# Designed miniproteins, single chains, continued (4): the designs that were tried, part 80

Each design is a single chain, and the fold is of that chain. pLDDT is the mean over its residues in the fold that is shown.

## One batch from the design tools (miniprotein)

Design m14762
Fold by ESMFold2-Fast:
Structure m14762 (fold): chain A 74 residues (1-74)
Amino acid sequence: GLSAEQRAIIMATADKLQDVRDEGLAAGLSLDEVRARLEKVKEDTIKKNNITDPAAIKVLDDIVTAQVSAYEAA
């Protein structure tokens, strides 16, 4: 499973990703703009924390996908 450190980073990142989606909804941003912002947060998190664990990367990918889907459905 994921380490406690990886879980803490993922949880903090999930909060940021949710904020990006909520801000995008409030501002009426395009789906492409919101997707780009979500992907940027994911990539910045991976680079900053040197995340190489495929399981951790998959969790981040799944969160981004869920937020994009939620935005498209709104």
Scores: mean pLDDT 85

Design m14763
Fold by ESMFold2-Fast:
Structure m14763 (fold): chain A 101 residues (1-101)
Amino acid sequence: MIPQFPGLTPSETGMLLTGFGNAALKRKDYEAAILYYEAAISLLPEEDRWRAYRNLGRAYFEMGKYEEARRYYQRALDLRPDDEEARRNLREVEEKIEELK
């Protein structure tokens, strides 16, 4: 269920949900972080989704779901090829996938 806040636009609600996802991620509540980021992505313009994709990748990485993490980091980089954090995180997840082969 997507939280809605009276008086906010969909984009503003998406930004707020990204913030809640970031707070959940910091607390290591990865399931809550994923739900907030997925809700944010549904409300944000495509060009603004890159942060949510990057952080969704981090949540999946922390859960040991490295293939999912790689897909979301790749989506973030598709929107923002110069995102240094997403580039670094993608290298880290690719190293983990290689270790498991």
Scores: mean pLDDT 83

Design m14764
Fold by ESMFold2-Fast:
Structure m14764 (fold): chain A 64 residues (1-64)
Amino acid sequence: SLVDKARDRLDEILNDESLSPQQKLDLMQQIAREMREQGVPESEIRSLLTSALDKLLKQEEELK
């Protein structure tokens, strides 16, 4: 499904140690736009982004 593919892409981005936090945020926002354009419900997009943002914030907290 589109949601499953987006989740996989988000996990790949979050686990990519070569990307800065800003680059990860930019890519996550791009995925959100693509999902919206493809007609994925806003509730699903919001849920996925909230989960991904929480993971990104935890990664930043651990590095500080």
Scores: mean pLDDT 80

Design m14765
Fold by ESMFold2-Fast:
Structure m14765 (fold): chain A 98 residues (1-98)
Amino acid sequence: SLEASRAMLEAAGRAHPVLRPFVEQALATADKLPEEDAARLLSAVFDAVMLGREGAKQAVAEIERLAEEHPEYRDDLEATKGALQAAVDALHAQREAA
């Protein structure tokens, strides 16, 4: 369910502060989208969190597809994509620092 996906992403953002801006931006963008497209976005975001770099690539592709389908939300979707890329870079930097 959309509600269960939202709750899991909020929990991921609390557990991993580096993911928090990405999760918050994705949830804010999902609130603006139609329910079916919000579900697609949150599923892609969940896969990015669970599957790492491969999930992130799939999430970027789905976000770009949603931006083509909904030009009115393009800025919010591009911000979500940017936040995902920043989170991936931050996780990589943390791993390199260990």
Scores: mean pLDDT 79

Design m14766
Fold by ESMFold2-Fast:
Structure m14766 (fold): chain A 58 residues (1-58)
Amino acid sequence: LALAYQNLGNVYSLQNKPGEAASAYFKAADAYAALNRPDEAEKVLKQGLEEALKLQEE
């Protein structure tokens, strides 16, 4: 599931859908954290925050 959410975030990001991309990345971060994979969780959390920031800067 974690990798699937990360891939979904990547797809939405490529489609220029930052809200959907951020949501998918945050779900991936939660899933990686639950799997005790903090490095992956932090990485996708940062990607989600970058996508969320795009909503403010549009």
Scores: mean pLDDT 78

Design m14767
Fold by ESMFold2-Fast:
Order: sequence, then C-alpha cells, then structure tokens
Structure m14767 (fold): chain A 110 residues (1-110)
Amino acid sequence: GMAALKAKLRELAREYTALAKEIAKLILDHSEDLLRAIGEALRLIGLSLDIERGIDTDLQAALAATRDAIALLRDIRDRYGARNPRLAALVDRAIALLEEMRALLEELLA
C-alpha cells in the first residue's frame, strides 16, 4: 500500500544521503577546481535533504529533486569518473538508487 511505498522511499532516501556525503567528500578531496567542487558538494547534499523532506511534505517536490540529483550525478560522472574509479562506482550506485526512487515517486503520484 501507500504506507509501504513511503517507508521504502524513506529507506532509499537515507541510503542516497549517505552516498551523497561520500561522493561530496571524494569530489572535495580530489578536485583541482575547488570552487566548482564546493558548489557540486553543496548541491548534492541540498538535493538529498530536499528529497527526504519532500517524501513527508510534497511528493512532487521530492520527484523534482530526485530528477535534479540524477542529472547532477550524471554530470559529475562525466567530469570525474574517468579519473576516479571509486567515485564512478559510487555515482553509478547513487544513480541506480535515485532511478528506483523516481519510479516509486511516479507510482505514488499516479
């Protein structure tokens, strides 16, 4: 039911937040463009919080933030992935998790 789908979304959102923090740390630790890295790290963390808040308050906002997070992670993958295999693997895991969350959010909003 709806309660079970929301419980699964909260579980996935917590897992994504943990991955977002680890990805942000790797970008900050390994980027030559520190100002860009700070911006990307803050955006990743901000989107994770927007998703968690949106699951409880505004499912449409949660879906929008999930889509934005997928787009940002794809850009990060393209920019950093070739030079950092660990970052690439974490980003690929985060994208897969967000795509599962996107599908569940789209089901809840149907």
Scores: mean pLDDT 88

Design m14768
Fold by ESMFold2-Fast:
Structure m14768 (fold): chain A 56 residues (1-56)
Amino acid sequence: AEVTRELDGVTVTERALDADTREVVEVDPKAKTRTVSILDRRTGAVLAQRTEELAP
């Protein structure tokens, strides 16, 4: 299931990809960035992370 939260104008969307990993997407309109992180579901360790600029 997808869970979406908003913290200080940043939208955070989390979803399970499989039994071992989850995806966290953070959209910050003030910084104009979108960050996608793949995390280990058991430890919370960041396995992969990509940051891209939002289109103007």
Scores: mean pLDDT 78

Design m14769
Fold by ESMFold2-Fast:
Structure m14769 (fold): chain A 59 residues (1-59)
Amino acid sequence: MIELTEEQRKALRELAKMVGKTDEQADKAIELIREGKTPEEAAKVAGVSKEQIEAVLKQ
């Protein structure tokens, strides 16, 4: 189980908001990452690129 920091969660919500997605969609992407799903699957849910998810996870 991968735990995201509060800063990583905020960054994902802000990225989703920038592309017109909701906090709920960002939270679903966070949940997928916590369950060990790929950054690509999380990016699809949040409406952002895989590279943006990977950048957040490097923080």
Scores: mean pLDDT 77

Design m14770
Fold by ESMFold2-Fast:
Structure m14770 (fold): chain A 95 residues (1-95)
Amino acid sequence: MKTVTLTGTVTVESPDPEKPARAIATGTASGVNAADQTAEKEIAPGEKVTLTVTVSINVPAGKQHTATYTVTAEVEVDGRRFRQPSSAPVTKTVT
């Protein structure tokens, strides 16, 4: 097996320009067995933050394998969560 690292990024904006928020990003890999990864970051009122979520996967050596990694984001304001647009899927083919 060989280890492959997949990285996804998402930019999240506070939905309320007067209130701070918390950004939560979840990375999900498909085509491989990997646990979801999460990253969190505070957002100041009216600001944007970029979150990076990384997963390491083990793939069989000597065979072509395709893994896809998608990052979804949520924003929490005043104890409420709002789903944000997901990142475009990152596809990596390894041999």
Scores: mean pLDDT 74

Design m14771
Fold by ESMFold2-Fast:
Structure m14771 (fold): chain A 64 residues (1-64)
Amino acid sequence: MTTMKQEAQIVYENLKADYPEIKSVRDVELLLLGDETEFGPNARDKFNLFLAKHPKADQVLAQV
């Protein structure tokens, strides 16, 4: 089973070049946890929508 931190690392590496707002693995980890302080309300839903629109999302999902 992939830990949240490992999942965040994989997502960060695949998305960081195309989405400069994702500045670190921690930012992805906070989005996956739904941190409303950093990313506002519905952070997880915003992240899921983000992945759905990104061409690399399928690659990341296939790895976890």
Scores: mean pLDDT 59

Design m14772
Fold by ESMFold2-Fast:
Structure m14772 (fold): chain A 66 residues (1-66)
Amino acid sequence: SLQQQLQQQTELIQKATDAELKGDMESKQKYIDQLVDFSTSQGNPMSREEAEEDVKRAVEKRLLEE
């Protein structure tokens, strides 16, 4: 379902965000790659730039809320 697709995308964004906050840039790139591939496989493709921007916004929000 669309809800399950959005949940999986959210989990990948969260994993990439956690990786960036830990300074693990290799894992961050891995999760961004998985997010792009997953979105493409589901017929709703997300560009790498869009995926990176979603992760950036999630990191910024978490840093503001600590």
Scores: mean pLDDT 83

Design m14773
Fold by ESMFold2-Fast:
Structure m14773 (fold): chain A 78 residues (1-78)
Amino acid sequence: SWVENVRLLASLLPGLPEEEQRALLTSTAQDLLARAKALGDKEGEEYAQQALAAVEQGDYETAVEYLIKAAEALEAKE
């Protein structure tokens, strides 16, 4: 499950250095964005892009929220 994977990632973030948190959130958002594009899932693309923007701003809570929304959109399209 995409949603379960994102929730597991989110649960691990507080134990990690900020550099690693940023890297994991960025790679996860990029992966979800690529998958959404492959499926033609516009909602998934938009949420994944918003997650990337939140990571760039250092807003990791907002990034996780958008990653969950992107994952939910992907599961609905699958």
Scores: mean pLDDT 86

Design m14774
Fold by ESMFold2-Fast:
Structure m14774 (fold): chain A 65 residues (1-65)
Amino acid sequence: MELYLVTFPRPMTPEEAAAFFASLGGRVLYLKGRTAVVQLPKGTTLPADMTATNIGEVEPRPSAF
C-alpha cells in the first residue's frame, strides 16, 4: 500500500470517500473538505478529475496480494 494526498473536484462526504477508496482496495485515513490522505494499492489509477500525490508507503503490499 502507498499513501496518497488526494484532492477532489468537489467536497465528498466521509461515507462517499470511504466507499470510493474501498472499491479501489484502499482506505481513507484522513478527510477534510476536498482533501484526503488515503492508502491505495501500488499502481492504482484514479479518475482524471482527481489529483493524487504519492507521499510514501505505510503498508507494503503482501507478496501474494
Scores: mean pLDDT 73

Design m14775
Fold by ESMFold2-Fast:
Structure m14775 (fold): chain A 80 residues (1-80)
Amino acid sequence: SPEQERMKEQARRIIALLQEAAARETDPFRRAVLEGLIADLQAAIDNDASAETLRALMAGVESVVAALDPELAAEIRAIQ
């Protein structure tokens, strides 16, 4: 669907932001969290998840990131 393709594009853009953040992250626990979020989003794209599932997952990613890095969470929110 057009909405699913839009959600996949938003998820790919969020993955790119998370990858940049993970590459700059020096804390191994925070890096592991970011890498896990990247893996979850990528798996959802690869498994052709519904628009509803992708939206819920991206909202969950934003919530987790908000606890670690509020500025990164704001960038993620701007994509959605």
Scores: mean pLDDT 90

Design m14776
Fold by ESMFold2-Fast:
Structure m14776 (fold): chain A 63 residues (1-63)
Amino acid sequence: GALTPEQAREAAEAAGASPGLIEQAERGAKRGDDTAAGTAVVVGGGEVGRSLLAIELLRQLGA
């Protein structure tokens, strides 16, 4: 993907997302079908894309 998971995590954290939830989303997306990855279950760019979507969704929801 264009962004690394670290860059997405940093951006989400700066936006106010909980660091714990960001870590959980990253972990879930890397494993494929986990709780965090479930929030972004749509084609977007493989594992990196899924983690970026999960983190962005958590950021928008204010979690």
Scores: mean pLDDT 50

Design m14777
Fold by ESMFold2-Fast:
Structure m14777 (fold): chain A 91 residues (1-91)
Amino acid sequence: DELRAGLDAGDLEAARQLVEEIKAKPKSEITEEDVRDMVRAAFLYLKNFKVLEASRVLDFVYSLIDKEKFNELVREAFEEYGLKFVESLLP
């Protein structure tokens, strides 16, 4: 999976292409791995200061899954990217 490998390598263009391919699927065909890939892409966008792109992807993910699952995936992504400590610095 070339696009997923690009996402893992921090390639913004691969992440964007992967998100658009997933968004083109009917909602019933979007897998749990597709949802995880979109969350990872959103965090890559945040790392590159693409806040609006990240927000739009996360909003789309939120429309596909329940709030508990959304919060779980976001927490996992924060732990993976080492961003959990940054949240502790917010007021």
Scores: mean pLDDT 75

Design m14778
Fold by ESMFold2-Fast:
Structure m14778 (fold): chain A 80 residues (1-80)
Amino acid sequence: MRRLSVEEAAELLLGFWDVDGSGVVTAAELRETLQRVAPDRQLSDAQIQAGLAHFDIDGSGVVTFEEMLEVVREVIERNE
């Protein structure tokens, strides 16, 4: 698998957004995107949950598209 740029990750997230039609990005969709962004890191559920918790103030496990992009950007920066 190849590492995605932030723009490529945004396109993947938009794909999930359009297909799902929910208007939010779920933890599962974020997990898929992060695996594409850092395929060599094999991110754990705990690492993904920590990222989501930073943006999800009510603990619902769903975040907005903008918040997901911030998580993806942070993961990319930490893996550069």
Scores: mean pLDDT 60

Design m14779
Fold by ESMFold2-Fast:
Structure m14779 (fold): chain A 85 residues (1-85)
Amino acid sequence: KQLEEDIKKLEEYKKKAQEYAKKTGNPNVTPKDVLIEELQKRLKELIAEGEKKGVDPNTLVAEALRLIGDGIDELLHLEKIEKKK
């Protein structure tokens, strides 16, 4: 089950990387580059939304750290999947 989900996720990021390569004219865009870009975007949105809604600073920091942690885990997981076929 998890392997199937991992493969599906990797394929999604590969597809996004190809689209990104076409948009930027940079053929060296990797799935990791897309993941990092999406993580940065989500982090900015999290902070902006939290600020807009008046979310408690401690809660915002905890959510931001969780998002960063999840992003690092996804990056490591993606690297592991790419290393194995």
Scores: mean pLDDT 73

Design m14780
Fold by ESMFold2-Fast:
Structure m14780 (fold): chain A 117 residues (1-117)
Amino acid sequence: SARALAVGVAGQFVVISEDERVREAAAELAEAVAASEDPVRAVETLFDAIIEAVEPLDPELAARLREQRDRVLEMIRSGVLDEEAVVETGRLLREALRILGPERFAEVLRRAAERIR
């Protein structure tokens, strides 16, 4: 289902870092996505929050995140799992975490969860 795929995407955030604050923020985000009435909008909001934070620091990564957002949203709308899209999302999120640092990355995820709620 679209909701299951959206929750799966949000769940990738929980496994990208060993930092407790990032894991806690990612778990809150996954819960917000799971509770959302619009899973497509929830995942879009999540990507947009990360893109907004990354763009001033790395515009090339921000552009790749926009392309990946569109691919992931298509996957969720179709209800068909794109395993390569999930793997690439995890890779780009780890790069965003590296650039922002764990504290700021956790703050971005909490902001996304608040916007989704």
Scores: mean pLDDT 82

Design m14781
Fold by ESMFold2-Fast:
Structure m14781 (fold): chain A 84 residues (1-84)
Amino acid sequence: KENELKELEEKVKKGDFEAIKKVLKMWLDFIIEHNGMSEKAKKNAEIELEKVEEEIEKILKEDPEKAKEIQERAVLMIKHLKEL
């Protein structure tokens, strides 16, 4: 919903990694739903989502430069989700 995306955008801009992970999950769910991917690719994306969550959390804590890049990408994802 509109209000949820607004709140996520504000948190992402503050570097909240929970918000960043949520945006990435929403973006992946959107791609899975709308891209007509094969069942294998869809299942792999769902499985990888859990692994990616741990990897992103590690990057956000250990690599400030990569964390900033991920934050900026998440803001772009929110913008694209709002335009759909």
Scores: mean pLDDT 71

Design m14782
Fold by ESMFold2-Fast:
Structure m14782 (fold): chain A 57 residues (1-57)
Amino acid sequence: ATQTSVKVDEFELAGKKIKVTSTITTSADSNTIVSTIETIDGDKKEVEKHEQVVPRP
């Protein structure tokens, strides 16, 4: 069976609002982490996605 956990972190850095959403899917052999980073700087919004697979020991 797979388990999915979602974590949302919001913070402000140098006048910019940053929202990081991390989705962790846990399998028997690995964890898959998908991170979405949203940066709001005045009238500009940027979105970046990163995916990482971490093997279990």
Scores: mean pLDDT 77

Design m14783
Fold by ESMFold2-Fast:
Structure m14783 (fold): chain A 91 residues (1-91)
Amino acid sequence: SLEELLKELEEFVAELVAALREAGHDDLADAVEGQFGLLLQVKKEQPERFLELLRQFLDDLREVIRRYVPESRRPELLERLERLEEKLSTL
């Protein structure tokens, strides 16, 4: 369900933010948290735009992980992101 997907996404964003902060990318971590907050506001205010922006957000997270997450944690986070993308594609 969309609610289960969003719960898993919230947990994923928290873990990604922690990984970015551990790597010294505090400004980027703040930006990711801010973008997720804005995405949740769009779900409430403009639900017709939500799925498009959610897909865009997941694409942005993939690029952030590839560029800024340490190599030791990158495979785990990419695998979790792929599972979220697969769940979204079945909605």
Scores: mean pLDDT 87

Design m14784
Fold by ESMFold2-Fast:
Structure m14784 (fold): chain A 91 residues (1-91)
Amino acid sequence: SIIEELEKAIEKLKNEDVEGGIEHMEKAIELLKSLIPKLDAENKGKAELLVLTGEELIKLLKENPTKENIEAAIKFAEEAKKFAEEIKDLE
């Protein structure tokens, strides 16, 4: 699930496992992309913005895994997890 992949990404990033954090973030973003066609207009816009931001942060972590970029990615993953929790009842 998106929530489980984001939780794993947060755990890995907090333990300085940047490669593991990136792997789980990439999986979460792909799962989020697969949900976009099923969302209403408001949640679709929010999901598209989260995908864009997440892809930018993944690129940034791959190119420059600074403490600041890791902290930004953790914050993003926590916010994306909250969004996923809000939409989890959309089957």
Scores: mean pLDDT 83

Design m14785
Fold by ESMFold2-Fast:
Structure m14785 (fold): chain A 73 residues (1-73)
Amino acid sequence: SNLEKIKELVSKLTPLHFDGGVVEVVRETKGEEEANKLIDAIMKERPDVTREDIEKAVENLKKIQEEINKLKA
């Protein structure tokens, strides 16, 4: 079923993907400056996470969202 496929896609999400999702929403609604402040805050809370890791999580999340959109259509 489409629901089971969506659940499988969602199961690939990590805490970093949720952070990336919030960064993307902030970037789209408040702009790049506010998104950069959020990235800096995430890195301060998670010193093992780099800006590149966050940007890769954003890109991966966009791909997962695209696949979910195809299943919803």
Scores: mean pLDDT 78

Design m14786
Fold by ESMFold2-Fast:
Structure m14786 (fold): chain A 97 residues (1-97)
Amino acid sequence: MMTVVELAEQVVDLLNETLKRFIEQNAPKEVIQTVIMSESSATMALLNARLLSSQGEEEEARRVLIEQTQQIIQMLEPYDPETAEQLREIKEQIEET
């Protein structure tokens, strides 16, 4: 079974790849800024998951990560529905943790 921290790392990795792809495709500045904000949110979610897991607060870590991943999905869906769908799959795995 993957840990909440490992799933948070997958969210960060996916958004890093998404950012690289949009930069390489010369996406509009507004789209790139939205992906940067999403990556920042994902990185903060990872740090929170690591902190809460280190304190034995696994249920709280899971809850916070689910909420933050859902917000990222909502931000990205208008610009990258494929990445939003991949994030939904990761969110479902977090919910099963």
Scores: mean pLDDT 84

Design m14787
Fold by ESMFold2-Fast:
Structure m14787 (fold): chain A 62 residues (1-62)
Amino acid sequence: MLSPGSAGSGVAAAVASGAPLPEELIELAEKAGISREELEAARGDAEKGGEIGRKVAEALGG
């Protein structure tokens, strides 16, 4: 569950790991204005994953 205070860090870790993305994570990213394509492009890249995680955290207020 990515909602306790640090949704962005959970998204960043999942993207950086290159693991399959759960629907909940994709939903959170879309609410933050990040597309599925952007998430897929960042998979396995810790730096890009961190950037996406920061955007999600900022957009969701956490």
Scores: mean pLDDT 73

Design m14788
Fold by ESMFold2-Fast:
Structure m14788 (fold): chain A 91 residues (1-91)
Amino acid sequence: MSREELLEKFYEITLERAKAGEGEKLRQELLEGLRRLAELIREGRLASAEERAAARDALALARAAIRALKDAGYDVSEAEAALAEAEAALA
């Protein structure tokens, strides 16, 4: 499975789960994960190229999940802010 195929499948799965009533749970899990990732980056815990690449991939999955939740009608403003903070910390 390619990276693009994985991101598209992740979006579709997240969208289906959100429409099935799991959106609030997914939103909370996503927000906690993004905040934790930003903390790890700020603490200098992601020093290797492999760790930083994995973090970038995780942020790409988070972007797909945020879009799915937003398309399902959930307020994702807090998750979007957390994503922006984590992306800025990796730059």
Scores: mean pLDDT 83

Design m14789
Fold by ESMFold2-Fast:
Structure m14789 (fold): chain A 94 residues (1-94)
Amino acid sequence: TTVPNLVGATRADAIATLQALGLRIVGTVRAASRDQGILQAQTLGDIDIFLILSDTIAATAGGSINVPAGANVAIVQIGTSDTVAQMIANGQSY
């Protein structure tokens, strides 16, 4: 499954797109930092994509990500922003 670039999308639009593609939103974690949030989200299970919502992390250019059908997505909330700043594939450096 190809996930489009969701950087700049709202939480609601991103979730709707991911669910329309048949992906599973396994949970949302709140964290003070991206690293903390990713580590916390990994405790929810086998995560294929981390969706980072933040207004303090510089938005990346983004890109499409290829994942297995029914891939697992965790939402990492930093602060109160509902805007996607970054999409991180599991194992990707950031």
Scores: mean pLDDT 77

Design m14790
Fold by ESMFold2-Fast:
Structure m14790 (fold): chain A 70 residues (1-70)
Amino acid sequence: SAAELAEQLRALHPLLSDVTAADLKDREVLERLRARLEAAIATLSQSSPSIAPLLAGLRQSLALVDEHLA
């Protein structure tokens, strides 16, 4: 559900701490969130190994959004 996804996303990354169930009911908002997560992962993948935990959280968030959109 949108409420469960919002709770999981808020737990995974500080960038997602303000995500609500209402936001996740809007397909346009979900698709923009997906695009933001992909862009963040692409940018941060060029960085040092010290951010590997941050990247893991972002990749998990992307997987959850993709599952919800499917």
Scores: mean pLDDT 71

Design m14791
Fold by ESMFold2-Fast:
Structure m14791 (fold): chain A 74 residues (1-74)
Amino acid sequence: SVEEAKRRIKELYDKYVEQAKKKGNEKAITDIKNLYEQVLEILERRPDMTQEELDELVEKFEKAMKTILEAYDK
């Protein structure tokens, strides 16, 4: 469901923001917050998404979070 996808995305957001905060990386925090807001907007505009599309969106979101952290890790 969209509500379950929102919950999963929020949990990932909280996890990756916490990691970025521990590293003191403000740019990573900003990029993560912007991506989170974009994904929430997609979910609100697309209540017709299939479970497969929702799962793909969550996976892409997590991959993007990891990429942001890796880009600012050095």
Scores: mean pLDDT 82

Design m14792
Fold by ESMFold2-Fast:
Structure m14792 (fold): chain A 73 residues (1-73)
Amino acid sequence: MTLEEVKKKYPDYEVYKSKLYGPDPNLTEKTDHPFIKLVHALGGKFAVVDGEGVGLIPKSLLDKVPSELEKIE
């Protein structure tokens, strides 16, 4: 799924990536990965966008997003 497709499908969400973790083939919703746990703890959803794991964070919760995540434009 492309970034543009994700933004159209989830208009009430903002797309974030981790500053700490690069591409990881084990980064899926079934992993015990710290990034996925953080996204879920923030009330978000995990997705794969352009081959990379990203967090979809509700726009209503953006004030709670930690500095280790960066917004994808």
Scores: mean pLDDT 74

Design m14793
Fold by ESMFold2-Fast:
Structure m14793 (fold): chain A 94 residues (1-94)
Amino acid sequence: SALEEEVKKIQEEFEKFYEEVKKKIEEARGDNDKLEEIEKESEKKINEFLARLLRVDHRARELGDEATVRLVEEALKKFGEKGKELKKLIEEAK
């Protein structure tokens, strides 16, 4: 469905974002000011991805699209886990 494709697109964009943030963390290693900026920008973008997933979830529930609801639940869990991984990487890079 179009909503399932939208979730997959959000997941692909998130994965690209995740890899780019990992590179920025490595490049900023030992620079606490830059690492704090990366943390703030990453939290902001993760919240934007979560908001996009929640909009899809709301629409899917209104339509009774249980398959899309399941995909959103899986994506929300994965994004939360990856967000925690980024915070750990930032702390380890300080």
Scores: mean pLDDT 89

Design m14794
Fold by ESMFold2-Fast:
Structure m14794 (fold): chain A 88 residues (1-88)
Amino acid sequence: HMAKKEELLREAEELVEETYRLIDLLSTVIPPEFYPRLEELRKRAEEGLELVRKGIEEEDEELIRKGLELLREALEEVRRLAEELSLK
């Protein structure tokens, strides 16, 4: 159904936006040695979103699932970095 595709895309976009928001916040306080890790997390979020978009276009539920998993994993890793820096 069209509505379900819109919901899945919205969920993916929200996960990317939250990941980018946290990366931007971390970039203001994180030591320079962590910049490559933040860049890798941005790329993983972009990859996850593209997999969701492709899965919706091709009606491939497994691609959508993989994309959402990548997005959730990237967000969890960013949150762990934020906790490590905020709780010190």
Scores: mean pLDDT 81

Design m14795
Fold by ESMFold2-Fast:
Structure m14795 (fold): chain A 92 residues (1-92)
Amino acid sequence: DLKIVDSISEEDKKKVEKILELLEELGKNLDDKEKVKELVKEISDLLESIKGLTKEQLEEILKKMKEVLEKKVKKYGTEEEQKRFEEILKKE
């Protein structure tokens, strides 16, 4: 569980920047199963190591995750999965 804080440490800010870079790389490499596995693990490890995030930084990470998930669903998801994803976005 990530703690929401008023200000982030410089160390945790660098981790957020790295997570955003890895998410962008993940979105570019969705067809490489081994690379996807490696990137997902690295992103997960970084997220677990963060002691606190600002709401703004959490929103940036979530927005980037949404973009990656949308690319994955559009390229590899079934029509039903794509429709479900669109319904989720419409409700949020």
Scores: mean pLDDT 75

Design m14796
Fold by ESMFold2-Fast:
Structure m14796 (fold): chain A 81 residues (1-81)
Amino acid sequence: ITLNDTSQTLLENGDPATKRAIEEAIKDLKELEKTAETSEELKEVQTFQQRFQNAKNKSEFINISIDIGVFYLKKAVNKVT
């Protein structure tokens, strides 16, 4: 994961919620990449990485983290059930 200028600035100067959203998105993206089992999942990781690179504000980082969480939940449910 490569941090863009916006992500770096927000990590240094953003409020705690923004910093947490960025940190969670980074953690979630790394875990997604490590646990990807198919080419389709890898493409989804690339899509999330692109969304992260294009994110400009707190709401966008929060939404990325939420969407990654939803993807993980769906993957976990499909694997267990």
Scores: mean pLDDT 73

